# Designs tried in a protein design run: designed miniproteins, single chains. Part 73

Each design is a single chain, and the fold is of that chain. pLDDT is the mean over its residues in the fold that is shown.

## One batch from the design tools (miniprotein)

Design m2518
Fold by ESMFold2-Fast:
Structure m2518 (fold): chain A 75 residues (1-75)
Amino acid sequence: SAEEEAARALDGAGAAVAAEGGDEKALQYISQAGRHLRAGDYAGAAAYLEQALALAPSERARKAVQRALDAVRGI
């Protein structure tokens, strides 16, 4: 499902941010996006992912967060 794709992309975003030296704040935004996604609040999930995107520590992390944002917006 689109929700399962978004959840997998979100897990990938968190892993990429952690691996590329992302700070606690970026990881907190990704965590909040996951909570909103599980609650069916796709607008809230997207807003938190936009905040995480601004804090992404590398191009690799940015691409992973952008994929999660695109997946959430595609629901």
Scores: mean pLDDT 85

Design m2519
Fold by ESMFold2-Fast:
Structure m2519 (fold): chain A 85 residues (1-85)
Amino acid sequence: ADAAIEAEVAAAREAAEAAYRAVLLAEGRKAGEEIAALLERALADPGAAGQAAGEAAEEALKEAVERARAEAERAFAESAALLRA
Protein backbone atom coordinates (compact mmCIF):
# COMPACT_ATOMS: atom_id res chain seq x y z
CA ALA A 1 0.00 0.00 0.00
CA ASP A 2 1.46 3.34 -1.12
CA ALA A 3 -0.09 5.12 1.87
CA ALA A 4 1.91 2.91 4.29
CA ILE A 5 5.20 3.73 2.54
CA GLU A 6 4.33 7.44 2.58
CA ALA A 7 3.64 7.27 6.33
CA GLU A 8 6.99 5.51 6.94
CA VAL A 9 8.83 8.21 4.95
CA ALA A 10 7.05 10.98 6.90
CA ALA A 11 7.87 9.32 10.25
CA ALA A 12 11.52 8.87 9.19
CA ARG A 13 11.76 12.55 8.25
CA GLU A 14 10.24 13.71 11.55
CA ALA A 15 12.54 11.47 13.61
CA ALA A 16 15.59 12.57 11.59
CA GLU A 17 14.70 16.25 12.01
CA ALA A 18 14.23 15.80 15.78
CA ALA A 19 17.60 14.02 16.04
CA TYR A 20 19.23 16.77 13.96
CA ARG A 21 17.88 19.54 16.23
CA ALA A 22 18.78 17.67 19.44
CA VAL A 23 22.40 17.14 18.32
CA LEU A 24 22.74 20.77 17.19
CA LEU A 25 21.45 22.05 20.55
CA ALA A 26 23.68 19.73 22.61
CA GLU A 27 26.82 20.49 20.57
CA GLY A 28 25.99 24.21 20.53
CA ARG A 29 25.65 24.36 24.32
CA LYS A 30 28.92 22.47 24.91
CA ALA A 31 30.82 24.59 22.35
CA GLY A 32 29.35 27.79 23.79
CA GLU A 33 30.68 26.96 27.26
CA GLU A 34 34.17 26.11 25.93
CA ILE A 35 34.34 29.23 23.73
CA ALA A 36 33.12 31.46 26.59
CA ALA A 37 35.93 30.12 28.82
CA LEU A 38 38.53 30.87 26.14
CA LEU A 39 37.16 34.39 25.58
CA GLU A 40 37.16 35.07 29.34
CA ARG A 41 40.82 33.98 29.45
CA ALA A 42 41.65 36.23 26.47
CA LEU A 43 40.07 39.25 28.20
CA ALA A 44 41.86 38.52 31.52
CA ASP A 45 45.33 38.12 29.92
CA PRO A 46 46.40 41.02 27.64
CA GLY A 47 49.67 39.26 26.75
CA ALA A 48 50.52 36.73 24.04
CA ALA A 49 48.68 33.99 25.95
CA GLY A 50 45.49 36.06 25.91
CA GLN A 51 45.86 36.73 22.19
CA ALA A 52 46.39 33.01 21.58
CA ALA A 53 43.26 32.23 23.65
CA GLY A 54 41.24 34.67 21.54
CA GLU A 55 42.47 33.06 18.32
CA ALA A 56 41.74 29.62 19.77
CA ALA A 57 38.18 30.73 20.62
CA GLU A 58 37.60 31.88 17.03
CA GLU A 59 38.98 28.60 15.66
CA ALA A 60 36.97 26.58 18.22
CA LEU A 61 33.76 28.36 17.12
CA LYS A 62 34.45 27.49 13.47
CA GLU A 63 35.27 23.85 14.32
CA ALA A 64 32.24 23.55 16.65
CA VAL A 65 29.86 24.74 13.91
CA GLU A 66 31.37 22.29 11.39
CA ARG A 67 31.35 19.39 13.90
CA ALA A 68 27.79 20.05 15.10
CA ARG A 69 26.56 20.16 11.49
CA ALA A 70 28.40 16.95 10.56
CA GLU A 71 27.12 15.08 13.65
CA ALA A 72 23.57 16.37 13.10
CA GLU A 73 23.74 15.15 9.48
CA ARG A 74 24.94 11.74 10.71
CA ALA A 75 22.05 11.54 13.21
CA PHE A 76 19.64 12.46 10.39
CA ALA A 77 21.02 9.77 8.05
CA GLU A 78 21.13 7.10 10.79
CA SER A 79 17.54 7.81 11.91
CA ALA A 80 16.27 7.75 8.31
CA ALA A 81 18.09 4.46 7.57
CA LEU A 82 16.73 2.74 10.70
CA LEU A 83 13.12 3.71 9.91
CA ARG A 84 13.47 2.35 6.33
CA ALA A 85 15.03 -0.95 7.44
Scores: mean pLDDT 73

Design m2520
Fold by ESMFold2-Fast:
Structure m2520 (fold): chain A 86 residues (1-86)
Amino acid sequence: MEATIQRAIDILRARGKDDLADRLEEALRNKDVAEIAGVIAEGIFDDPEVGEIAREIVRSDEETALKLEEELKARYAARVAALAAA
């Protein structure tokens, strides 16, 4: 799991999303599963490689998988609603 999250951090930095990368790195240090899931969910809309990494995390950690699914549903619904309102 840690190696998979590190790949997500590296991709976010390569895309110039240093704020998301820094948040994910801090969440990993603090073992904050909810924040890890939240940052990855936010990254999925802008980078399909982050989506593939999220799938690898789901296979590695059941707790992160549940939190990621919850955050994906919440953030996806909110972002789609915001785009539909524009």
Scores: mean pLDDT 71

Design m2521
Fold by ESMFold2-Fast:
Structure m2521 (fold): chain A 103 residues (1-103)
Amino acid sequence: SARLEQIDTSLRSIREIAEYIKDRFPEFSKKLLQLVDEMEKARETLSEKEFAQKAEEIAEQLIKLVLEFSKQNPNMSLEDKVLLLSLVGEAFVIIQISRRILE
């Protein structure tokens, strides 16, 4: 469906950001990629409604991970802060699409 393809696009963006930062923030990148892998596995194995529920849960975990990382790294560069905002934005897109599937 077009909605699932939009989630795929957001997951690709999250993966690209995680890969970009992996050498500077290896543990944070690893945790982001683990959440992306979990969502991709859910998409392959679950029904559309079950996937939407799981995608919302994983996206909320991703936002919490970003907020905790931001709190632990207050002196990061402006560029890195913008990348964190992009991660939150992509996770929010996944949440909004998932909620529309569940309606």
Scores: mean pLDDT 90

Design m2522
Fold by ESMFold2-Fast:
Structure m2522 (fold): chain A 99 residues (1-99)
Amino acid sequence: VLALLGAVLALLGGLLAVRGATTREGLAAGIAGALAGIGGIFAAEHIPGKRGLAEAGAGGLAGGVAGLVGGLLGGSLGGVALGALGAVFGAAGYALGRA
């Protein structure tokens, strides 16, 4: 549940970016961030690590990479920042909630 909230936050971040960037670029960054957030959480579930730390790390890394890619595709640092922030919050919240 918390994982989905993180993904929704990343998508909302991208949607808010369309106010400053083109709709296409903002949506691309938001969707990439949301997908990475979901994927990172699923990957963390399959990594046999310490409670919370491995989950937060995997989610954060995946979110960061997707945010970077989304921003590069959109040509906007704002899109990168919003996508990455949403994914990081999602991963951290999920890990802390499970700890």
Scores: mean pLDDT 54

Design m2523
Fold by ESMFold2-Fast:
Structure m2523 (fold): chain A 67 residues (1-67)
Amino acid sequence: AARDELLALAGRYAQEGKSKEAMEIALPLVEDPDNLAEAYRNASKVFRKLGETEKAEEFERKADELA
């Protein structure tokens, strides 16, 4: 599924220091109602790698609520 591939790409961008591109990929996916729990979990991991701990925790909580 494109969602998993895009979130993996966001993770790679974060590792390359392309934080803006990583966030731009991750954010639309968490707003998509399809597979929302998985999107939140993956976005949480990306934000954690970016040092955005508060956003990571928020998305982790939302993912847990949906799972």
Scores: mean pLDDT 66

Design m2524
Fold by ESMFold2-Fast:
Structure m2524 (fold): chain A 87 residues (1-87)
Amino acid sequence: MEERKEAFLEEVGRLVREEFRDVLSEETLERVVELVREILRGFLDGLTDIPDHLVEELIELLGEDLAKRLTGFLQEIVPGLLEKYGL
């Protein structure tokens, strides 16, 4: 089970890097990937609430427009990846 969660999080991280590499600095992109992975790990571990400080940091790093784009991108890719990894 843990290996599938790790593979899922790694693939999400790769897809986020690919989608945003042309609009974010490398430093900002790596922090965004780290925050996305922490949020999704929380959901996979059965947390009912996303920690507000993680969402706030994403908005501060990205601004509203890019944060909305990231949310839309995750809504597009996450369901298919959950099915792919049997999560």
Scores: mean pLDDT 79

Design m2525
Fold by ESMFold2-Fast:
Structure m2525 (fold): chain A 90 residues (1-90)
Amino acid sequence: MEKMYKPNEELKKLLEKVGEKKKEYSLTEIYNLLLKYAEKEGLFDPEDGGIIDVSNSELGKLFKVDKINTSDIEGIEELISSNSTELYKE
């Protein structure tokens, strides 16, 4: 069961660059938009497509991390939760 999130202003602006403007997002929606952002900005490691290098990106500044492992769903959920207001569960 997914939680709904209301992104902070900076995360919302970033998500709106790659997706539709929404008031609230599920974890899966934000995860997919983050992957789309990484593809658009060319942030995936060419030798390991599971790693996103965000060290010089707006996303890295927002999340305060240098790299994101796309298989680390728990870590990604923590980053989203730290930059969002948690709402109702789906």
Scores: mean pLDDT 78

Design m2526
Fold by ESMFold2-Fast:
Structure m2526 (fold): chain A 78 residues (1-78)
Amino acid sequence: SAVEKAQEVLSKQGEAARELLTAAGMDDLGEEVRELMESGPQGGLKALALLRKMGRVFPEAQEKADEIFRTLQQTLTS
């Protein structure tokens, strides 16, 4: 189902975001983002908001949030 596909995307992207943040020295925030994305759609929205907020000091976090949003949009419209 579309919900199952969206949750799969969130889980994979959550792990990728954690790796990105950990590589930048933001281990605690990376773990928080991963946990939020694995918790379901509401957690995914909170994680995207957190990544966008972090984009003020780490532009790659904003780019990652935009990538995740585009991937979810494509998954939900397919």
Scores: mean pLDDT 79

Design m2527
Fold by ESMFold2-Fast:
Structure m2527 (fold): chain A 60 residues (1-60)
Amino acid sequence: SKELEELDRMMEQVEKFETILEEQRKKHADDAEMQRILDIQLESLKVTKELLERRRKALG
């Protein structure tokens, strides 16, 4: 379905951004403030992925 394709595209975008944030986290390993900001963003993306997956399963 078109909605499932849209959800899959959103998941791909979230996963790409998660990879970027994880790379930034490693780059700024000695910056406690940056680590906190990145950890919050990564946790937010994790929740988003879980919600997208639940929506996908409910539709398909």
Scores: mean pLDDT 87

Design m2528
Fold by ESMFold2-Fast:
Structure m2528 (fold): chain A 55 residues (1-55)
Amino acid sequence: GPMQSPITVADFAKSQGLNPQHLIKLLQPFLPGTLTPTTQVDKEAVELLLQTLSA
């Protein structure tokens, strides 16, 4: 979407009905740096990544 909002991995996973550890495993190869449940991510960017992985 057009709006960018920082969200934690844990909060984003909850909004998608996903386990935070599972989300980290899915996103880690595509994002630089170490991901943890408390890491802030760009909601728009991770939504796009999940759409790509689900297609």
Scores: mean pLDDT 76

Design m2529
Fold by ESMFold2-Fast:
Structure m2529 (fold): chain A 86 residues (1-86)
Amino acid sequence: SLEQLTPEEVEEAEREIEKLKKKIEELKKSKDPGKRIMAELWEKMLPAREEIVEKLKKGELEEAEKINEEALAEMEPEAEEAREKL
């Protein structure tokens, strides 16, 4: 189960999201089609990750869990399509 984040954990989670955004942009510029496919997959996951962090910041644990479960369900078809193209 997800837990409410402390202010320090929120800052760390926000830094990890920014790091992921940077990695996505770097992979999108790659000449390797597989890296670009991976970037698109991660970019599709990004809004859910940001929303989960905001919910955990507010202590809205049930809502965070729901968003996480829904995001995982939505990402499974996207991950399968990415695997077929890699």
Scores: mean pLDDT 78

Design m2530
Fold by ESMFold2-Fast:
Structure m2530 (fold): chain A 83 residues (1-83)
Amino acid sequence: NLEQAAEMLKKLLEEAKGTPSISEEIVKLIEEARRHVEKGDSDKAKELLREALELARKEADKGNDAARGVADALEQILSLVEA
């Protein structure tokens, strides 16, 4: 459900922008993914979401707990786009 994915991405983007430990690169990937979801471009949205998820997981593994939360949310959103 792309509509539900777009709403979840909007909420995640607001949380990520308010979290200084989340990198600008992750924030940009989430914003771009949201735009593609809103346009119905599911293939490009999936690509951007996978890139954001990989980066968030790598930062979480380095001890960034906020990035762990972002990765968990991105995984849920990606499953909605893939459904």
Scores: mean pLDDT 84

Design m2531
Fold by ESMFold2-Fast:
Structure m2531 (fold): chain A 110 residues (1-110)
Amino acid sequence: NATFERIRAAALALGVDEEIVDWVLEKAKELNATPEQILLAIVLAHILKKHGYSEEFIERVVTLVLQGRYDAVLILREIAKVEGNEELVKDLDALIRGTHPLLVALRAAV
C-alpha cells in the first residue's frame, strides 16, 4: 500500500533499523493500525532497541501501541523513572508530547 511504502522509505532514510520497520508494518497490517499508530510504534521500537530491550519485549509493547493502547507508553515511562533511566524517560516524554525528533521527521515525510 502507498502509505506503508512511504512510511517504510521515510523510516529507513531517518536511520531506523530495517528489521524493526518491516516487523512493525507487517504487524500494523494484521491489526489494521492507523498511520499515526504506526509512526508512534516505529519511534517507540527505535527508542526501546537503543536502550537494549529484547525483541520479545519490544514486540509486546509495540503491539499494544498499534492497538491504540497508549497507556503502555505511560506505564513504561513510570517504570523508567523508578529505575533511574533518565535518558529513556526523556525519550518517552518527547514521544508522549509529540516532540521526539524522529516522530516529527516521520510526520513531515508522510
Scores: mean pLDDT 89

Design m2532
Fold by ESMFold2-Fast:
Structure m2532 (fold): chain A 92 residues (1-92)
Amino acid sequence: KFKEVIEEAKKLVKEGNMKKALELLKEAALELASQPIRSEEERDQLDALTELAQLIELNVEKEEVLELLDLALEDPRKAAEKAKEIVEKKRK
């Protein structure tokens, strides 16, 4: 499920459909956030979806977003950490 969401988001970002990619990531994050029980993996996935959505919302470079989506497929925790770092830089 998480992997499928990230793969679809990558496709949308490559096509330049940033709005739909943002909507997809936000919907996936809301679905995970509505669950009462969390594993560490689910928390990492939720954090990755949330921070990746913020990258798109802040108009981060397409290539940078794609790099972090690829990272999320391998290590959601690292992707979330890196995305959060970029988000904090853009908000300054």
Scores: mean pLDDT 80

Design m2533
Fold by ESMFold2-Fast:
Structure m2533 (fold): chain A 90 residues (1-90)
Amino acid sequence: MLLTAEDVEELLKAGKLEELYEAFLEQARRAAAEHPEELRDVVANNPDPVAREIALAALAAAEGRLEEAREHLEKALKILLEHKEKLLAE
């Protein structure tokens, strides 16, 4: 089970970025062990850039590439923050 967009949003609002990274890496390793083909499909076919970066982070974490996993997660969070900033401006 991956972190949902809703879970990520709650952790971002609480300012708990470190807890978000740790929780994601833990869940990502488990999810990639259970559903690696689904994550690869998200990377190849999902139009949502946030979903693709999260899937890339999960695959990297499962392969022990923790630095790359964190980089992909940071990219996903940046996109989410930009999306939230636009919603707040309305």
Scores: mean pLDDT 70

Design m2534
Fold by ESMFold2-Fast:
Structure m2534 (fold): chain A 97 residues (1-97)
Amino acid sequence: SLAEEFEKLIEEIDREKLPPEEAFRRMLEFAEKFPELSERQRFVGAATVGLTAWVAEKLGISVREASELTYEELPPELQEELEKRQRELREELAARE
């Protein structure tokens, strides 16, 4: 299933200690296997995984552990930087439309 394959992808990202840019790329490639996903959904999925990997790197935890955190549980300085990165990704997504 999609959920089982996604879980394996997250495990591979953590095992290989991939940087956020590579985690984004791996998720984008993974999403191409699912024709039911739109181009927008594929990009958003990849961006979410990339941002989660960035948070994991900043906190020194696994991507899996970072994926379980809420925005409010992040340090204030990391919340500000995440919001900035989310804005930049939204601008990139708009440019791709």
Scores: mean pLDDT 81

Design m2535
Fold by ESMFold2-Fast:
Structure m2535 (fold): chain A 128 residues (1-128)
Amino acid sequence: SLEELVKKARENRQKALEAAQAGDLDTAIEYVRKAAETVAEFLKSLGYPKLAEEFKKKVDEVIDAIRAGADRATLESKLRELENTALKAFIAVRFDHPDDEKTIYLFNEAISSVLEAVRALADAVVAA
């Protein structure tokens, strides 16, 4: 269900934040990827497989930049690209489902969970 996907996104976000705070970068990355997968599954369930693939690709591009030891400017650029893709997905969901307040709310919760986890991971690496 969509509610189960949101629950998984939130749980994976919490685990990613805890791992990032502990300095466990590999574990934090694992949970960020799991959270991103729940958003991709949500988008696919609504009929947006291309947006699902684009969103996952943008999350992976941020993770790859983090692993490569990219500077703050590069990380901020990749985060902006991810945020733009997230906004594009949100606009598509809202435009195609204008009377489905529950689906819009659940999608916002799932996507926000991933964006928060990715930002926390990037911030932790830059601070180190």
Scores: mean pLDDT 88

Design m2536
Fold by ESMFold2-Fast:
Structure m2536 (fold): chain A 116 residues (1-116)
Amino acid sequence: MEKQRQAEQLIGQARQYVLDGKYEEALKLADQALELAGPDNAEALLVRGSALLGLGKYEEAAKDYEQAVRIEPTAEGYANLSKALEKLGKTDEAKQYYLRAMRLGRNQLGIEDLES
C-alpha cells in the first residue's frame, strides 16, 4: 500500500518530466516507480517507454509499450507502441498497432464504425 502510493506519485512526476522534455529525469523516476510497484505496472511502463522514446531508445521503448499493452490494452499504449515501431522502421507493424489504437479509442468513447 505505501510502496504503491509512492509509485503512483513517482509516475505522475515522471509523466510531467516527459511533458517538459526532461527525459533522463523522467526515466529515473519511472525506474524507481517500477522498483516500488513491480515490473507489471502498466502506467509505469508507459511513462518509462515515453522517456526512452524521447531519449531515442526506440527498441527499449517499444518493449516497455508492448509489455504495458499486454497488461492493460489502451489506445494510448498502442499509439505509443506504433510510434516507437515507426522510429525503428517497422512501418507495417506500426500501422497495425495504430489501427488497434484507433479502434480501441472509439470503443472506449462508445463510438463505433458507424462514424466511418
Scores: mean pLDDT 83

Design m2537
Fold by ESMFold2-Fast:
Structure m2537 (fold): chain A 67 residues (1-67)
Amino acid sequence: SELERLIEERKLKDGLLTVLQAARIISDYLGLPFEEALQRVIAFAKEKGTGLFSPEELRALVRELEG
């Protein structure tokens, strides 16, 4: 899928994604402005207490943002 391709291109060697990588994937996949995607990812990172995202957490956030 397109989302899986974007995750594979940007994930770190350990399979995790930073806030900036997650925001870029969400921006590119959902067609949101990067600044809007970044604010959504930052809010989620604050709520969960870490700026590192698993691919599963990113997929869940994408589903939430799709409405």
Scores: mean pLDDT 83

Design m2538
Fold by ESMFold2-Fast:
Structure m2538 (fold): chain A 80 residues (1-80)
Amino acid sequence: SLLAKMEEKLAALRARAAALAPNVSPADAAEIDAAIADAEAALAEAKANPDDIKAQLKALVFIAVAGSTILTAETKVRRA
């Protein structure tokens, strides 16, 4: 299901964030944590309302934002 795929993607993003945490600035860590928290909240809303297509789209958007935030931080660490 779409919700199961979103859970899997969010779990992968959390693992990437955890691996990255020792190497990022406190400001970048806070931004990543906020983006993951937003994605978790949106996914919880989508799970609570499984027939709400807008809630599912919102969860997809916030998961994509979290992924982009983590990728930006990974790119900074790789260049350092």
Scores: mean pLDDT 87

Design m2539
Fold by ESMFold2-Fast:
Formats: structure tokens, sequence, C-alpha cells
Structure m2539 (fold): chain A 93 residues (1-93)
């Protein structure tokens, strides 16, 4: 997959994830050498654990539907007291 195609997929993923209720911000990084896209998704601070897990599942489902995506890995974590979802997207060769 070309760098331009990876960047287009990254922009589409960021736009889709930003529309999910409870998401405050999305940072995206493209790793062209490994054909991966990384998203760091910052959530609202007052979400319950169940709501955080539901959002993580929704993000994984949305990302998996994007053409050119091969695999999605989602990790729920906390950074600086904020719930954060780390999304790793593996692209098709």
Amino acid sequence: MSLAQMQAIAQQLAALVQQVPGVESVDVTVDAQNQTIRLTVTLRPDLSDAQQRAIAAQIAALASQVPGVDAVRVRLTVRDGRPVIDVTVRLQP
C-alpha cells in the first residue's frame, strides 16, 4: 500500500472515531515501514468503566470496516488521569 493511501485511511479513521460519543480528541500516526496506523483516543473523564469498554468496542468495529484495514487492536488505558484508548491498525499489503 502506498504512503498516500495509508494517509487517506488514517484521515478516514480519525474522522470516524471523532464522531463517537464520549471521544474528546484523536491523535493519529502513520508508520509506513510497518504498514500500521496508531490512534490515541482521549475520552471524557467522567465515563464509567462500562462506557469506556463500550466505546473501545465501537471504535474497533468502526476501524475494522474501513477498506484496506487488515486487523485492529484496541487497548484501554489511563494517561494523566484521563481514559485513553490506544488503537493499532494493521493495513493490508
Scores: mean pLDDT 86

Design m2540
Fold by ESMFold2-Fast:
Structure m2540 (fold): chain A 75 residues (1-75)
Amino acid sequence: MEQQIQQVLQQGIQARRNNDQASLAQYKQQLQQLFTQALGTPFSDDFVDTILDTVENGAAAGREAAREIARQRAE
């Protein structure tokens, strides 16, 4: 489940970056279904957009953190 959600999130982010509205709509629908199944609560489209934004921003922060850890370990 978690890996599947991660894969669909990445695909949704890519579709958004490519301005592929049809694919983005499909991935948002899949994410809404996966979150509802995983957490047992219906989710709004606005919530799915918030998750996509959070993951995109989190990926950037994660890359920066990984780079910093690599620098510290090189010492």
Scores: mean pLDDT 68

Design m2541
Fold by ESMFold2-Fast:
Structure m2541 (fold): chain A 86 residues (1-86)
Amino acid sequence: MLPEEIRKELEKMIDEAEAYVRKGDFDKALELVKKMRERVKEWAEQGKIDPETAERILKTLDAVEKAIKDKNYVAALAGLRDIREL
């Protein structure tokens, strides 16, 4: 499981991204996905999350970004939920 502080920060970004996807504000949702990707990479480089968990989150974020670009909000929300459940 993710460290508590990292999990809380990630959950906040997920909550915001879900809200924007629900509103159809895909530009802001993409901005948050990119921010999450950068933050996850930083945490992995700092050794704060294990490499396997980081890889899983990054792959899921790539799928979420594609879903948002395709305006498939159902798939985008599913991906964000999967990250929350890690």
Scores: mean pLDDT 84

Design m2542
Fold by ESMFold2-Fast:
Structure m2542 (fold): chain A 76 residues (1-76)
Amino acid sequence: TLAQLVAIIDELKEIELKRATSEAQRQQINADVAAAKATLASMDPAEQQQVLALAQRQMANLEESERRAAELEALE
């Protein structure tokens, strides 16, 4: 649903903000997120479902990558 898409976008936003190196980049990320949420709200339910499936896959991959990076840091 739209609510699930918004939740995933918010989680992806936090990940992107962590890698941002300037205030300008952070402002751009926030602007892009706001635009994406507006676009998703205008989509039909079938389009929202397709985007949700892809977003869930991407989020799972990013979380796994972050977990592996943390484990490597712990070995130091």
Scores: mean pLDDT 74

Design m2543
Fold by ESMFold2-Fast:
Structure m2543 (fold): chain A 62 residues (1-62)
Amino acid sequence: GMAAAQAAYELGIKLGKENPEMSLEEAYKRGKEYGEKQGGDPDLAGMGMMIGVLEAQKELAK
């Protein structure tokens, strides 16, 4: 459940810092695959990773 989405969010922050040009669509796809493998909700995990990437990109822009 929610644990997979939170883990995806943390991974998204790391991915966004390592690849600041990563698209949000790519982040969402990676998050969905992660959620499916963890037995969680793929949409929530996709959104979590996407939000993590977005926040990392905003932090780097400041």
Scores: mean pLDDT 80

Design m2544
Fold by ESMFold2-Fast:
Structure m2544 (fold): chain A 111 residues (1-111)
Amino acid sequence: SMEKIEKIVELLKKSVEALKNGDYETAAQYLEEAAKIIAGEYFDKIKNGEKVPETLKLAEHIYKAAQAIRDKDLETALNHLKEAYDLAFKLGLIPVANALRELIKVIEEKL
């Protein structure tokens, strides 16, 4: 739904601002919430490292990026965000892809 997409974009933009301020924990929490909205009932499978359908790989990559950011492993976070960006474009979720691109830029500037 459009309302879910708007909420996802809002959370990704809040993650961008948290990263700019060096607040890695808050940035990770916003990304985790975005992944939860995308994954719905499959979020627990993603959290537990269980196999999910290809259509949910976007949520899996955002979740793994969140965990990497929490650990300050920015190279791993960048790799997952780039995969998420490609998947968002493939799915036609252009506003989500644009927000992920801004996250990628902020992390690249910190490497």
Scores: mean pLDDT 89

Design m2545
Fold by ESMFold2-Fast:
Structure m2545 (fold): chain A 76 residues (1-76)
Amino acid sequence: SLKEEIEKKVEEVKKKIANREPIDPRDLFVLTAYEIVGKSDEGLKLVAELEEKLKKAKSGREMFELMKEVIDKYNK
């Protein structure tokens, strides 16, 4: 399920952080969005949309703006 896929991704990122392994900045933005909005089914769908959009992002600024858009949508 989408929930299982996102939760698995988040746990893999957390494990890499704990082990001090190199992390893709895109994965850090997914983790950050998940911590803020991922406690609901609607928030999990927004995190999944963010992950797909981040694949096409070309800069850290674009990644940050995409994450902010997802968080703003959740709070409206």
Scores: mean pLDDT 82

Design m2546
Fold by ESMFold2-Fast:
Structure m2546 (fold): chain A 94 residues (1-94)
Amino acid sequence: MPLADLDGKRVVLVSRTEDVEGSKRQLLRELAARGITPASLVGVGSDDDPEEGARRAARKAREEGADIVVSLDSQETAEAAARELGGEIPVVQS
């Protein structure tokens, strides 16, 4: 994923519930190293059910008016989120 695409964007991040704060910090460090600042970054935890994590991420993305969803959890969560959003908001796996 081109990190430059996140500059000025409203981002929803989906990661394992236990890792969500660490994943947010890691992404912000990577973006800061490139001089990139998202307009917002909201974290969503996923548990053992990729479909439930995807539904939470899709709901949050629509609620926040997100420009992009970034999945740091699994390919299954990313694919499920893309299905839930129906192409409305792009989903990328990092």
Scores: mean pLDDT 78

Design m2547
Fold by ESMFold2-Fast:
Structure m2547 (fold): chain A 70 residues (1-70)
Amino acid sequence: MKKLEEAVELALKIIEEKGKSTDNIYHAIYEASAKYGVPMAEIAERLLEMGIVSEEVVEHMRTIEAMRAA
């Protein structure tokens, strides 16, 4: 999806600008998700495929989305 690519690009820019800490990664995913309306887990999955984040980050985002949907 076109919005997913834009969300991933924004998340990458935030991570590169602020550094690769867990807090910065979570913040980048939240910001990109909010701006483009793309699920946080979907952005995290793409970042995992690129080798930027761990599976733990993806699991965390899926958990947060499940809690928000409940």
Scores: mean pLDDT 80

Design m2548
Fold by ESMFold2-Fast:
Structure m2548 (fold): chain A 71 residues (1-71)
Amino acid sequence: DPDEGVKEAYEIFEKASKKVSPTEAEVLRLVLLDGRSFGEVASLLGLSTNTVAKYYTKASKVFDEEMLKSE
């Protein structure tokens, strides 16, 4: 059921977002959930592409850890 997958992804994202900075959480949301490129996110948030990559690496690691806990 697609609705269950969407709910689970948002629940995991909300848990991960509480463990990282608001900017790192926003980077994760835009790249992972919205499918934005690092360059697009950098432009939207006023960051460098290298900073976006750094924030995404940190936030995605936390997201993966929360996802593994759901299994």
Scores: mean pLDDT 79

Design m2549
Fold by ESMFold2-Fast:
Structure m2549 (fold): chain A 97 residues (1-97)
Amino acid sequence: MSKEELEAETLLAFATMNVYLIKKIAERLKSLGYEEEAKKLQERIDKVNALIDEARRLLADPSKVGEALRLAEQAVKESIDAMKEADKIYEEAVRKL
């Protein structure tokens, strides 16, 4: 495994963990009756998952490891932005209780 492959795999694992946490927040929001907010977070999850899936597909080709790393970096950035949105939505929802 090259250093770039290891970096890409590490970033993809991080993005995957963030998606898992956002999904848990979305499930909790839905259970509290915040269906539209949960749907918004699901759209963010779908976008991050699409980037993860494309990066993993590119990692199957050794000549495309650099492109895969770039997509993995984008997946992490989108997952962090989605986590910040999830925290804001959850805080606003809890404040109305």
Scores: mean pLDDT 87

Design m2550
Fold by ESMFold2-Fast:
Structure m2550 (fold): chain A 78 residues (1-78)
Amino acid sequence: MPVQGAVRVTLESPSAAPTAVAAVRRAPGVLDVGSVLEGNELGLVVTAEDEEALERARDAGGRAPGATSAEIVARGEV
C-alpha cells in the first residue's frame, strides 16, 4: 500500500539541499517528494510505494553528500 512520510534531513550547509532532494527522488519506489528548507534542516514529504521504499528514501537522504543524518518523523497510509 502506498505510504506518505515526513523525512527530516540535517545538512552541513543549505547548499547541500538540492543534492539530498535528488538522492531521495532517485530512491527505488519513491513516487513524489515535496521539500522545505529551513537553514540546515531539510523537511521532505515523501510518497512511496510502501514502507520499505520510505525507509530507502530516508537512507538515501542521510547518505547524500553534505547530509549528517536523516529520520522519518511521521508516516501514514495514502
Scores: mean pLDDT 84

